# Ledger of designs, part 54: designed miniproteins, single chains, continued (2)

Each design is a single chain, and the fold is of that chain. pLDDT is the mean over its residues in the fold that is shown.

## One batch from the design tools (miniprotein)

Design m5851
Fold by ESMFold2-Fast:
Structure m5851 (fold): chain A 91 residues (1-91)
Amino acid sequence: KEEEELEKKKKELEEEFEAALKKGIAASSKEELAARLVLLEDPSLSVEEARAKGKELAARLSREEIEKRLRELLRKKFEEAWEKELEELKK
């Protein structure tokens, strides 16, 4: 029943992640969301560079498009982190 315990833990973490993501997105400005999206796509950028590029992105895209891209990237990062944690936990 190890797989049942792991799936339950993943589901709980996914629910917490989705709730935190929804709350964070609702509380953030369009420019802040765009800056976070830019930084997630290129983590080598400084916060200042990400903010500057985020303003440019916010001028070109709707808030809905930025939110969709941010959700997609954060979900992908969560799955990558979970797979890595599972690999470490297994061996």
Scores: mean pLDDT 76

Design m5852
Fold by ESMFold2-Fast:
Structure m5852 (fold): chain A 76 residues (1-76)
Amino acid sequence: SSEKETLKLVQKSIDYLNQGNTEKATKYLEKAAESSKDDPPVQQTLLKAAEYAKQGNIEKAKSTAESIKRGLSESI
């Protein structure tokens, strides 16, 4: 399902944020947003997380991605 795909991509982005790899985290957050195009609130939140990652704001990027991960995990 698209939700499972998005969750996988979000998890990869969190893993990269934990490594301080903001460029790879950004790419996975953007891919997660693309996989969630049928859920505009989720897509917009993931794009916001990607923007935080681009700015090097790891804490905000990670907290935003974690909130999406929790929501998606509960819906699966």
Scores: mean pLDDT 84

Design m5853
Fold by ESMFold2-Fast:
Structure m5853 (fold): chain A 80 residues (1-80)
Amino acid sequence: SDAEQVSEEGFEEALKGVGISMEELEEDPEKALEKFEKTVEKIKEIMEKAGASEEQLKAFEYNAKILKEKILQKIEEKKK
């Protein structure tokens, strides 16, 4: 799957870019997911207002989807 292509190092660096630590994800994955979703929406709005192309928006949405899938995998692993 696309989520499996993301290295752990790359995933951690990307999460840090949206203000989420791996420790935060391990301690409160639901809160980390909510923070991620809100940050992604805000970045998308900023990009749209800045005149980002459809291609740039699609690339951002694709990367955000992969990160979200990885976060959801971590949540499922913790919840059984």
Scores: mean pLDDT 74

Design m5854
Fold by ESMFold2-Fast:
Structure m5854 (fold): chain A 71 residues (1-71)
Amino acid sequence: HMHFSRRELLVLVGQVILQERLGDAEPSDKAKAIVEELRTVDGVSDQEALDALLEEAKRNGDEETIKLVEE
């Protein structure tokens, strides 16, 4: 069984939300299912997920993702 930390799950959710908002790609059915479960069962907000993605991007120097999340 694969075990994810809360931060890893939030980053994944943030990536899916960003893709949906930009229209860059249709998320996979598995990614959609994970996002829906976290939104409805675990009470993860879109903002919490995007904040986690932004922090990960800042840590990695991913300026493109930083710009997309902030705009």
Scores: mean pLDDT 68

Design m5855
Fold by ESMFold2-Fast:
Structure m5855 (fold): chain A 87 residues (1-87)
Amino acid sequence: MEEAKEIAKKIEELHARYLEEIGDSTDRELVEKMIREALAETARLLGVDEETIEKIRNSDAEELKELMKKIEETYGEKLKEVEKAAE
């Protein structure tokens, strides 16, 4: 429970920071970059390896889609546990 609560807090802090930076921005490149960074940092907090995190930042849209699917399959239960701890 403690690890899940700490991860949930860090994810909340990251999401709040990225949402503030995105704000009312219509800059497509900035929004995409912020989304990729948020996903990469969330994956790191879930324990995803650095090689996969680097791919999240640098992959094309198709590769990113497959990577996110693999992460959800591998870490989906841990993510649900974190979401429950955030409540």
Scores: mean pLDDT 70

Design m5856
Fold by ESMFold2-Fast:
Structure m5856 (fold): chain A 70 residues (1-70)
Amino acid sequence: SEKKKELAKEIKKLIEKAGEETFQLYAVAATLGKVEKIDEIFEFWNLPKPSEEQRKLAEKGVELLKELNE
């Protein structure tokens, strides 16, 4: 559907702005109910901790992913 195409396009833009690794790990953490562990997850993978802006972008993208799966 056209709505799903627009959602996918917006998600892609958010991934590009947040960083692919930040978005992917945040999405996994959110799916598992472990967003409070995001810093530990980044440390485990030896990745730089996401900025406040990157976290907000990733959070928005995850909400759109939930809408896309409805």
Scores: mean pLDDT 78

Design m5857
Fold by ESMFold2-Fast:
Formats: structure tokens, sequence, C-alpha cells
Structure m5857 (fold): chain A 96 residues (1-96)
């Protein structure tokens, strides 16, 4: 369960980071958000295949990346990306 929540929060964080980057012409922030979202999807796939430990680690990693992207883009969307990224990272670590 924790791994799926980590993947979901990572996806939300990546989405918010991308929205934040749209307000600030930050191709780097947008790329980081997209990478975080992709990581979340991968973690969700691993969870569905019953590889919960690996999914947890992927979610934690993606969450950390999304939190970093949120900090970089700033603003309200960036803050939400950071918040969801931290929650994803925590949930992923606890799923391990």
Amino acid sequence: MGARKAAEYARRAGKAAIEGAKGVKGAVGAAAGAIAAAGGDFAAMLAERGRTELAGRSGASSGSAAAGAGRTVGGEAGRKAEEYGRRAARAGREAE
C-alpha cells in the first residue's frame, strides 16, 4: 500500500512542478518535474507487479526528485510539488 501511495504522490508532485515551471520559463524545472512523474509511474508499475520493495525505493527516489524540482521552480505550484514529493519520499521509505 505505501509504495502505491508513494507513486501517486510522486506523480502529483511531478505534475505540480511542471505547472510551476510553466509560470517561470524554467525548462530545467519542467524536465525535473517530468522525470519525477515518470519515476512515479514506474513505481506504480512495480507495485502492480508485486515488487513492493523496489516500488517503494522508486517512489522515494522520485519523491525526492520532485521535492527538489518544487524548490527550484518556486511559487505555489512549486511548494505543492515539494510537499507531495516529500510525502512520496517518506511513504516510499516506509514501504521498504
Scores: mean pLDDT 58

Design m5858
Fold by ESMFold2-Fast:
Parts: C-alpha cells; sequence; structure tokens
Structure m5858 (fold): chain A 103 residues (1-103)
C-alpha cells in the first residue's frame, strides 16, 4: 500500500511537470496561471486515488498505481488548459482534451 501510494504520487508529479512544460513551451508567460489551476485539480485527483488504493490495497499493483498517477497528472494539466481557454476566449473550443493511456 505505502509503496503504491508513493509510486502514484511520484508518477503523477512527473507527468504533471512534463505536461506543464509541454503546454507552456511556446507560452511561458502562461505557466503561473496553468500551474495555479492544475495544482488544485492534481491534489484532488491524487487524494481520490490514494483513498481508492487504501480501500483496495490487494487490487492495485505498483504498475497500476504508476499508470493511475501518470493519467492524473496529464488530466489535471489538460483540464486546467481547457478552463483557461474558456475564460480567456469563449470562441475557443469547449471540448475537454482526450487523454490516452500508454500501451
Amino acid sequence: MEEAIKALEEAARKAYDEGIDAVTASRPDLRPEVRAEADELLQKRIAELKEYIEKHPDEVTLEDAIRLGKRAGREAVAEAVHRLNQRRDPSLPRERPVIEDDP
């Protein structure tokens, strides 16, 4: 359980940092705004996944925890970008980006 939770948190943070860097590479001026929005979303998703692992310790493998963490990090960044686009320009697409799992 403890190892799975740690792996989830580390994977989520790494995916989150990589996602922030990728989406702000051409617009570094937006980095603080994207981080502020995404940090709240990331914390919420990690808390929900930690509770799930604690309730189902025998059902979640270390590999599953890593995959769940990566997805949480990616989805937090994607949702933050979507929300910022909606606030800055209502004419921008309102569709949430689709996040694919690694094969």
Scores: mean pLDDT 75

Design m5859
Fold by ESMFold2-Fast:
Structure m5859 (fold): chain A 72 residues (1-72)
Amino acid sequence: MEEELEKELEEARKLLEKNGDEKAKELMDKIADAVKAMKKKYLESDPSEREKILEEQKKVAAELKPGIEEVQ
């Protein structure tokens, strides 16, 4: 689970290096902030809520990945 998110972020970072766009860098920062916020909620939440937070993390990563791939 964590490994999948880390791999997606690493692939997005490689895409940024390939395109070299400032917009891609800003998207990377937003992804990092979103993941950090989700991890914080995960740590502060009840066990029942933690499963929900993990699912939301995967959803956020999936939603942001297409934007990074298009680099617009």
Scores: mean pLDDT 66

Design m5860
Fold by ESMFold2-Fast:
Structure m5860 (fold): chain A 89 residues (1-89)
Amino acid sequence: MSPEEIAEMVLKASNLFVEAAELEQQGKHLEADILRGLGLIYKGVIKLVSEDKELGQKAIKAIDEVEKLAQQGKLEEAKKLGEEAAKSL
């Protein structure tokens, strides 16, 4: 898995966690759970397939922080962190 592919997965996972948190705030719990599940799939793919373990671990930590910020309702901070993390990979 290339650094560019990992960066794309970080961005996709980050956007999914932010959108899931927005849906949860709207009372759309099922839709939120589906998007959160998809975000976790991207995290799992990075963990299992990343040949660069340092890069993979950096990506996973970024996704975890995005999920945490999104769950705290800090949606703009979560989105920005995901975008900056993807650019730094």
Scores: mean pLDDT 85

Design m5861
Fold by ESMFold2-Fast:
Structure m5861 (fold): chain A 100 residues (1-100)
Amino acid sequence: MSELEKKLKEIDELMEELKEAIRAGDLEKAREIFKEINKIVSELAEKYNFSEEQQRELEYIAGTGFGEAERLAEAGDIEGAVKKLDEMMEKLKEKIKEYY
């Protein structure tokens, strides 16, 4: 397995933990897991020499996606929150593969 594939799988595992935290109503834990996901994304961007513009695009996708999911979860729309996290993750993976 490539190092990129290994890191993408680590992000997938953290995303499942994030969705579990959201379903449990543990927004503090969800934010903590999201920070770990962002750390891995930043490490990948640095390692594979993504441009500053590409890095900012990934940060924008992650930040807006998580922000909307958090808003939905706080409103009690757990299914909507989880769906937004899945959409965010799909878009992030697509962009990471595109930039790699």
Scores: mean pLDDT 85

Design m5862
Fold by ESMFold2-Fast:
Structure m5862 (fold): chain A 93 residues (1-93)
Amino acid sequence: MQQRMTPDQSDRMVRSTQSMIDQMQSINAPQSAIDQFRQAQQYAQQGDWDGYRQYFMQGVQIALDDSSISPSDVSRIVSQSVDDAGIPDVVID
């Protein structure tokens, strides 16, 4: 069953995702991962948890599979974004 974000959750998710995108671009994450994070941000703006989760997880997987960037940097950026957004465990575990 699809749940909607509150306006506060949506605002935090959009801002946190933008910060994550900027940091991912700074470490030269592949454009395909950035495109997934952009889609996740659009779903966050719409208040859609399911859409956000789908595209966010796909972007993370693409970034982690890229051998040209550090998995530690990807993990740090993702963890900081999740913490800043206050994402519920049910969305990301």
Scores: mean pLDDT 77

Design m5863
Fold by ESMFold2-Fast:
Structure m5863 (fold): chain A 80 residues (1-80)
Amino acid sequence: MKATVTLVGGVALVTIEGVTRALAYRIAFWIEENFPVSSTYDVVGNVGYITINGADEELAEEIAKYLKEKYGFEVTVKVE
């Protein structure tokens, strides 16, 4: 699975190809449980979208690390 974490103006968008709604929910839940941010998620076709409000570069890197270490995703981080 491939994931991209895009950080723009304090909002991080996590895009995951080939994800289920259940997995997208678990990732969004992990983020909210571990960081003082709010998230929303949706799955359209085979692509999951998680939007995180109040994110910085450190949080984007921690999310990327989590996705790599826990799920074995190929992760790209983009900042602006």
Scores: mean pLDDT 84

Design m5864
Fold by ESMFold2-Fast:
Structure m5864 (fold): chain A 83 residues (1-83)
Amino acid sequence: MEERLKKLREKAREMAIKYTGAAILAIGLDLDGKLSEESEKLLKELREQWKKYQEVLDDPDESEKLVEKIGELVDKLLESLSK
């Protein structure tokens, strides 16, 4: 249990750093009127998943699934922003 929680914490930290970076970049592009419709849609979905993650922080199984889903969405957002 303790080792699982430590690994989940490390994975969540990495995800949070990537999410924060992607969100800042997307907001910057949106303020310049350069955010694509694809990136805007991904950012909206990412915000919804982040809200769900905050609601299940006490559930290791559900929080782990959301960390993985948020990570995938962050990678898709970063890819769309790189176009």
Scores: mean pLDDT 78

Design m5865
Fold by ESMFold2-Fast:
Structure m5865 (fold): chain A 77 residues (1-77)
Amino acid sequence: VSDRVVQILDDLRDQIQSQGGSQDVIDLVDQSRDAASRGDRDSFGRLSGQLIDQSTKEGLSSIVTSAMSDIGRIIRG
């Protein structure tokens, strides 16, 4: 379960980097990935919220929202 979430976040990181996303957004993806790999749901929830907010400010909301929707389906079943 967590392995697939990590793979989605790794792909998201590459997409953000290719579209010129800031280091702040990349750092939030990396922190979300670490929280997901540890099974830390509280940190993941907080960090994914920050990631959505920051990516929206940078015009990256579509790729982040798509990735978060896929992750949400995995977490909820």
Scores: mean pLDDT 82

Design m5866
Fold by ESMFold2-Fast:
Structure m5866 (fold): chain A 112 residues (1-112)
Amino acid sequence: NEEEERERELEKKLEEFDKLMDENLAKALATNTDLTPEQKAAVRKQVEELRERIKERTRKLVYEEGLSVEEALEKAVFEVLQEVVKENGPAPVLLVVSNLGGVFGLKRAKKR
């Protein structure tokens, strides 16, 4: 069942993405010790909202555009990060989000 196999592959990739997001958020909060409790809460909330937007767009790209799970995730990360930066500008909370994009897919988009 190719549809069930694709869904399993997508779920596994999104779980790997969740782990990577959690690791990068923890690292970003550890390196930015000067953040207030309110700023830390805002960063966590923004990262969670970003995570859900990326997952939703990844699913859409896989099912509607027929992209591979990996290509869909990379495209979703890039598009969502561009939208977030465009909407909010260079706020401190967005510096964390931009750093996450550099780890996930932006490096691969420039490779070739």
Scores: mean pLDDT 70

Design m5867
Fold by ESMFold2-Fast:
Structure m5867 (fold): chain A 83 residues (1-83)
Amino acid sequence: AEEAKEYLKKAREAAQKLKNEEAKKRVINTLESAIEALEKGDFDSAKELLEIGRKIAEQALKDDPEASKKVIENLEKALKALE
């Protein structure tokens, strides 16, 4: 869980660089909810939230390819760390 939280922090930092304010807010809110779920031990909800965040970041790739890629990479690492 600790390793996953570190990747989520990095994903949140990358999301702050997204130029699209709607995508930025949705990704950040999803990541904050995922972190809260991890703190409560709700790993299933955390995984679902991370998959939602990844889909939002994928949709932002056309507008912000570098920032979106960084978000996706860290979300994939967080998902892997959760098994």
Scores: mean pLDDT 82

Design m5868
Fold by ESMFold2-Fast:
Structure m5868 (fold): chain A 82 residues (1-82)
Amino acid sequence: SEEEIERLAKEIGELVKEAIENNDEEGALERIRRLLKEAGLSEELIEEILKRVKQAIELGKYMNDPEEAAKLAEKAVKELLS
């Protein structure tokens, strides 16, 4: 459902923000992978989302903007799951 996608996107965005604030990209990516598996997504779709999430984290670190990184990750999740 759209509500489930919105919830998942928001949760991933918070994990992205924490990854940047705590400098723990690997831990955040592992938690996100588990969330996506629990949501029942295919392995192919999980890898595409994680690729976009990793790019958002890297950009957010470069810009020193965890909030924008979270928004980029949320947008990617919504686009891939719509």
Scores: mean pLDDT 86

Design m5869
Fold by ESMFold2-Fast:
Structure m5869 (fold): chain A 61 residues (1-61)
Amino acid sequence: EEPTFTEAQRRSEAIGLEVNRKVSERIKAWEAEHPDASAAEREAKVNEINAEGAEEARAAL
């Protein structure tokens, strides 16, 4: 039997993995639609999508 604290941590990690998967898919989709994007533009968008994923993970907790 795992403690409640450990259960909360496990749940947080599971949510993080799920959100990371969705973030990866969004990044791939955006890159496919913008193959001519500059490196700086791509990095800015990747950071934006990652920030959105972090907010989704937080909301799911």
Scores: mean pLDDT 76

Design m5870
Fold by ESMFold2-Fast:
Structure m5870 (fold): chain A 61 residues (1-61)
Amino acid sequence: MEEQLEEARERILKAAKEYGVDDEVAESIWNVALRAVQEGKITLEQAVEAAERAAKALSDM
């Protein structure tokens, strides 16, 4: 489980770099997504997808 969380975080940070979003903002997005996963509201994959979409949306501004 911990290895999957680290991979998910890396994917989000890489997407943030690709879209020109600051790593600090990407970490904030990840922390919100991780909390939702821990509360059982969404899956880890859904959290990564949501974070990637958020990073892209920020780059479109």
Scores: mean pLDDT 76

Design m5871
Fold by ESMFold2-Fast:
Structure m5871 (fold): chain A 62 residues (1-62)
Amino acid sequence: SALSEEGARTAGGMAAREAREAGLSEEKAQDLGDRVTAALLASKTAEEASRRAREIVREAGV
C-alpha cells in the first residue's frame, strides 16, 4: 500500500528510477524519490497521497 512505510519507500524508489530514465541526474532523481516517499508517509488518505506524488513528479518534469 502507498500509505504503508514499505509501500511509500517502494513508490519513492520507483519514482527515482523513472526520473533517472527520463534523464535527471542521480542527485535530482534521489531527491525526487525522497520527496515522493515523504509525501506518501505524510498523507492521510490514498487520494491525497496520489495527488501529492503526481504534483512532485510533474514539477520535476518527469
Scores: mean pLDDT 77

Design m5872
Fold by ESMFold2-Fast:
Structure m5872 (fold): chain A 67 residues (1-67)
Amino acid sequence: MDELRRQREQEERDAISGVATKAAVETFKKLGTPKNDEEFLKINQAAAKTGQKALQEQRRKLEERRR
């Protein structure tokens, strides 16, 4: 039976997605509203990096808590 494992993985993915979204929103707040396409790309790249870092940290915390 693999249902509990799949459910837990889905819950982890949902939590991770939420963290990435929050990180992106916070990054936009810090950098402000983009004035042109170049600023928009830079903000998106910064948000992506921040989101990836947050995802990695969240995954690490989930692993530690499962101890």
Scores: mean pLDDT 68

Design m5873
Fold by ESMFold2-Fast:
Formats: structure tokens, C-alpha cells, sequence
Structure m5873 (fold): chain A 80 residues (1-80)
């Protein structure tokens, strides 16, 4: 899937990738963001999403939000 390709592009190991995918499938975006944050920045995630053709529409002030909030938002957008 495009989401799996995105996580592969970020260089996640298979075990971490599978856990993130499971959390996203359950709508557990806070936990998915926390698990992903040690492995990728919001900028890395956003760039990977654009490369794979996801349409991310950040709100005003997005870049000034905490890193985890930015990651959570992007994960929610790609999972919807």
C-alpha cells in the first residue's frame, strides 16, 4: 500500500513498520506518532507523503505546533 511504501521510504525496520500500520488501522494516531517520532521528523514524514502523492493540507500555524502534533496530523491525513 502507499502507507507501507511511505514507512519503507522513512527507513523503518519491519517490526516498527508493522506496529505503526496496526496502530493506524485502529485509529490510534497518538500512539502511532509517539512510536514513529524517534525514527522520523515531521519534515521527513511530510516529504515522504508528498513524494508518494498524498494530499496533505496543514492548518494555519502547523509548523509552530509541537513535533508530535505535526506527525499525528500527517499520519491521520494519510490514513484517511
Amino acid sequence: SKIEALLDLLGLDEATKQRVLALLAEGRYDEAAALLAPHATADDLGTAAVILGFDIKPPEGFSSQPELEQIRFILRQIAS
Scores: mean pLDDT 82

Design m5874
Fold by ESMFold2-Fast:
Order: sequence, then C-alpha cells, then structure tokens
Structure m5874 (fold): chain A 105 residues (1-105)
Amino acid sequence: STLERVKELGEKAKEAAEKGDAEKVREYLEQLVELAEGTSDEETIRAAVEAILEVAKIGFKKGNLEIVEIAVEALERLAAAYPDDLYVGIALGMAHIMLGVVKLE
C-alpha cells in the first residue's frame, strides 16, 4: 500500500538523518513526497508529514543545516499540494523555526 511505502521511506529517511547522510535523506524524502502528493488518503499524508518533521527534528538536534533545509523543502512541496491542510501548515512552520535556529549557530 501507499501508506506502507510512505512509512518505509520515512524510517529510511530518519536512519539516514541520524547518520548525517543528507544525500540519502533527500532521495527518500523526494520519493515519500511524490507518493503523498499522489494520494487523497489523509492517513498517508499525515504519516508523510510526521516522518518529514521527525527528520527535521533529527537534523536540528545534530545541528545539520542541510538536513533541516531538505526537510523544509519537502514540507513546502506538501503545503503547495495541500494548501488548506492545517497539520501540514503547522509542521512547515515548526521546521522553518528549526531552520532559523540552526542558521544562527
């Protein structure tokens, strides 16, 4: 299912983020966002947002600017696809705050 693939890609992106592998984070999040953009299933969209936000949090905790930037780009794509989704909007706002803080360090 699309939900299962989104969850799988989310776990792989989080593992790559923990390792500081920005290239793999970008690859997995791009695939995850493409799947989320192609669905109307709210559970799948929510799982995608949660995975990307967790990647942003990992990048933030590690001070990895590039990983936080990749997560922000992914959430911006979802916000463009789902402009009326409050949960996507809140997650993007949180990721922008994390990006701003990391840029000051």
Scores: mean pLDDT 88

Design m5875
Fold by ESMFold2-Fast:
Structure m5875 (fold): chain A 88 residues (1-88)
Amino acid sequence: SPLQRRLSVLLARATVVISELYFALKTKAPKEYLKELIKRGKELIKELDRFIEKMRAEGAPQEDIELAEKVRERLREVVKEAEEYLKK
């Protein structure tokens, strides 16, 4: 379905941001770079929030909604880890 294709693209984008945040944390990247990744992550969380609402409104499969929610939660977790790291 068109929703399934859009979900796949959005999940791929989320996976890239999650990976970049983990790599930046592991390599102790500059604070300005981490702040930029955090902003990108937060914008993607908002995009996921809107898309999940659209999926529910259009009657997408429950499994697809749960997958999107799980990836959104993982993105929230890594953004929180990065924000805590910056508080040093």
Scores: mean pLDDT 88

Design m5876
Fold by ESMFold2-Fast:
Structure m5876 (fold): chain A 76 residues (1-76)
Amino acid sequence: MTEEEILERARKLVEENPELAKEIEKEFEPLKTVEELQKKAEELIAKTPDDEKKKVITAVGMLKSKELLEERKALE
């Protein structure tokens, strides 16, 4: 699976679960590093018994990580 395919699947999961994705985005909004984002995603996944919600958490985390990496490249 390529990076493009992973991101496309992540976007589809967010589109299918827009309300849940917004809730998770709020949890990630104050985080500015990929490391903190990954740790928060792991905590949310561990606390979540719902497999579908775990997938959405992972998807939002991947998309946010990409945003942070692009910001880092723009700033050096």
Scores: mean pLDDT 76

Design m5877
Fold by ESMFold2-Fast:
Structure m5877 (fold): chain A 78 residues (1-78)
Amino acid sequence: MSLEEIAEKIREKLEERGIKLSDRTVEIIATMVHNHLIPSSMTAEELIEALKKQDPSVKLSKEEAEEVLKVIRELMKE
């Protein structure tokens, strides 16, 4: 699966959950997924910290981070 395909799938699954993240935030998350940087045990707080290390301007609430991790876990089952 390409980086762009991962980004589109994340965006679509998050939109199904009523969550709309910035394109930049989705791109960073997709890059981390593509590079296997998100373990299944990662917490919402750990995801937020990891994203801010990539780009301090990234805005993600704990609630949004928890939904992102659920989406990533669903994608990893495919």
Scores: mean pLDDT 80

Design m5878
Fold by ESMFold2-Fast:
Structure m5878 (fold): chain A 83 residues (1-83)
Amino acid sequence: AREEVREHLKRARDALAQGDLDTAKEHVLKAVSAVLDLYPDNVARGIGVALRAIGAIIQGELNGDLAGGIREALAIIEEALAE
């Protein structure tokens, strides 16, 4: 679970650095799917992290700053991994 999330975050960061926002978004969403497995004893916490990350991407798209939304989602998931 943690390794899978870290792998997707790395691929998302690499894609973001290359300006490939579609690939970056895809890997962030895969990391969000995997983040639920980080909280087997607290499903509500896992859902909360996932919704915050998804919300950051949606807000970025609505504001015309998808790259900013992806960066915020990456930060949310990386903070969850540090716990």
Scores: mean pLDDT 81

Design m5879
Fold by ESMFold2-Fast:
Structure m5879 (fold): chain A 97 residues (1-97)
Amino acid sequence: MSELEERLKELEKKLREKIGKNLELEITEGILRIIYGVALLTKDLDFALELLEKYLKSPDPLVRAIAALILAKLYMDFGEYEKAEEYLKLAEEELEK
């Protein structure tokens, strides 16, 4: 198993624990997952970056964590592991707050 894949799974677990039953955060994650799916299908990483950048600047650290994890996953899927590592690190920092 890839070290980045293991780290992504651990961060996804921490995110789930912090979101709990918060419906607004669940809806936000759903929207960001749709953006992920569109970017993956179109192979347009710039499209995802433009849309997700506003969520990375959200006042809510959990919203920023969701956006960072989605970007990390996209960069991994596109084979850009160095950028994936940067977004995983950002997600870790946001989940600590």
Scores: mean pLDDT 81

Design m5880
Fold by ESMFold2-Fast:
Structure m5880 (fold): chain A 90 residues (1-90)
Amino acid sequence: SASQKVQEIINKLKKLKEQLKKETDGKKALKIAKEAFKLALEAKQINPKNKEPLELALEVAKIALSILTDHELILEAIGLILRLIGEQLD
């Protein structure tokens, strides 16, 4: 069902958040944030009324940003965060 698919995405996002808490590599952290963004957009397409996947992806992106020291990766992560906020406002 659509509800089960969204719950599976939420479970994947929760797992990505836990992986990020142990991550020290900025490039890997940004890859995790990009995967979370993709999953949150997939969940929005299934049920746009459930904001939890977008909120979780935003948390993941903020944690990833906190690990980054490279200027170009920081700008990419900020762009991802702004786009996630935009998706929540729709």
Scores: mean pLDDT 89

Design m5881
Fold by ESMFold2-Fast:
Structure m5881 (fold): chain A 73 residues (1-73)
Amino acid sequence: SVTLADATGLSPRAQQLLEILKPVVEAAFEAGLSSAEIGEMLNRIVQAYETEGLEAARKLAEEIVKELEEKKK
């Protein structure tokens, strides 16, 4: 069976990426974004991780969360 628990066998880097993505998903849902818009944001963060590394992905995720919090007003 497929599960998102530790039994998925994710690498440490993949686990770190998931921890970065969790706040973005939560903030996006709270801001009322569609699944498609959330997917686009997550794809941008994953692309930053692949091209620039973990720190770049984390910084981009933090910037996106801040933008979503501003739209929540």
Scores: mean pLDDT 74

Design m5882
Fold by ESMFold2-Fast:
Structure m5882 (fold): chain A 98 residues (1-98)
Amino acid sequence: APPPAPSFEVDISAMPPETRAALAARIQEVMAELGVEAEAAVESLDPARAAEIRENAQAVLVIREGGETKVFGFHAPTREAAVEAARRIAALADEAVA
């Protein structure tokens, strides 16, 4: 079996709306650059879908916002590209909050 997907976590609860919009644009650029697709679920609303994403994705990003946990699963032609996308997006979000 392949090793478990790497998981990254970011808390964006303190992120202003204008920063969130700018971050969303940067995320789209990273995904397009690396040829990565994402799926998402809100864990409190759909825990089964969140679990499915954690199990089946090549890389996982967990975003916490105002008591909600969103799970993003990344898929790419290579696992390396999916992991790099999740890592770069997590770093961008962390930088934007800091």
Scores: mean pLDDT 80

Design m5883
Fold by ESMFold2-Fast:
Structure m5883 (fold): chain A 74 residues (1-74)
Amino acid sequence: AMSEEEFKAKVKELLIAAGMSEEDAELAAEWVVELQRLAQAHPEDDELLRARVEELRARHPEVVDKAEAALDAA
């Protein structure tokens, strides 16, 4: 298994390759790592994960939309 830092770096690289700016990709990669940790800590709590995504969307809708589009392209 790779480290959390390596995973974050790979996610950021993927998002940049899919068309996100470096700044937006850094933010989105941090969120992906956070959401993965949350999912691992609470594997049966889909609502907790959904609530966190909704919070991020409410605060940074443009970055979340770009990240979703980039992940769909990957």
Scores: mean pLDDT 78

Design m5884
Fold by ESMFold2-Fast:
Structure m5884 (fold): chain A 82 residues (1-82)
Amino acid sequence: MKEDLEIALKALREAKELLAKDPDSEAAKEEAIKILEEAYKEVKDEFIKELLKRLIEEIKTKSGEEAAKTLEAAIKKLEEEL
């Protein structure tokens, strides 16, 4: 579980930085989604998998700025569990 949390946190931080740096870029949004999808494949814990799946879906439906804020909130919550 802790290793899966670290994998998820790293992916979420990288995705957030991409979206925050260039929130209007569709390429940045696609790269952020790809990073989260790769983390989803690496994670074994079902709870973390569900969290990543939900975040990927939310990012797809939100603007880059709103998506970055969603990822920031998720990062803060996960950091409290480590």
Scores: mean pLDDT 80

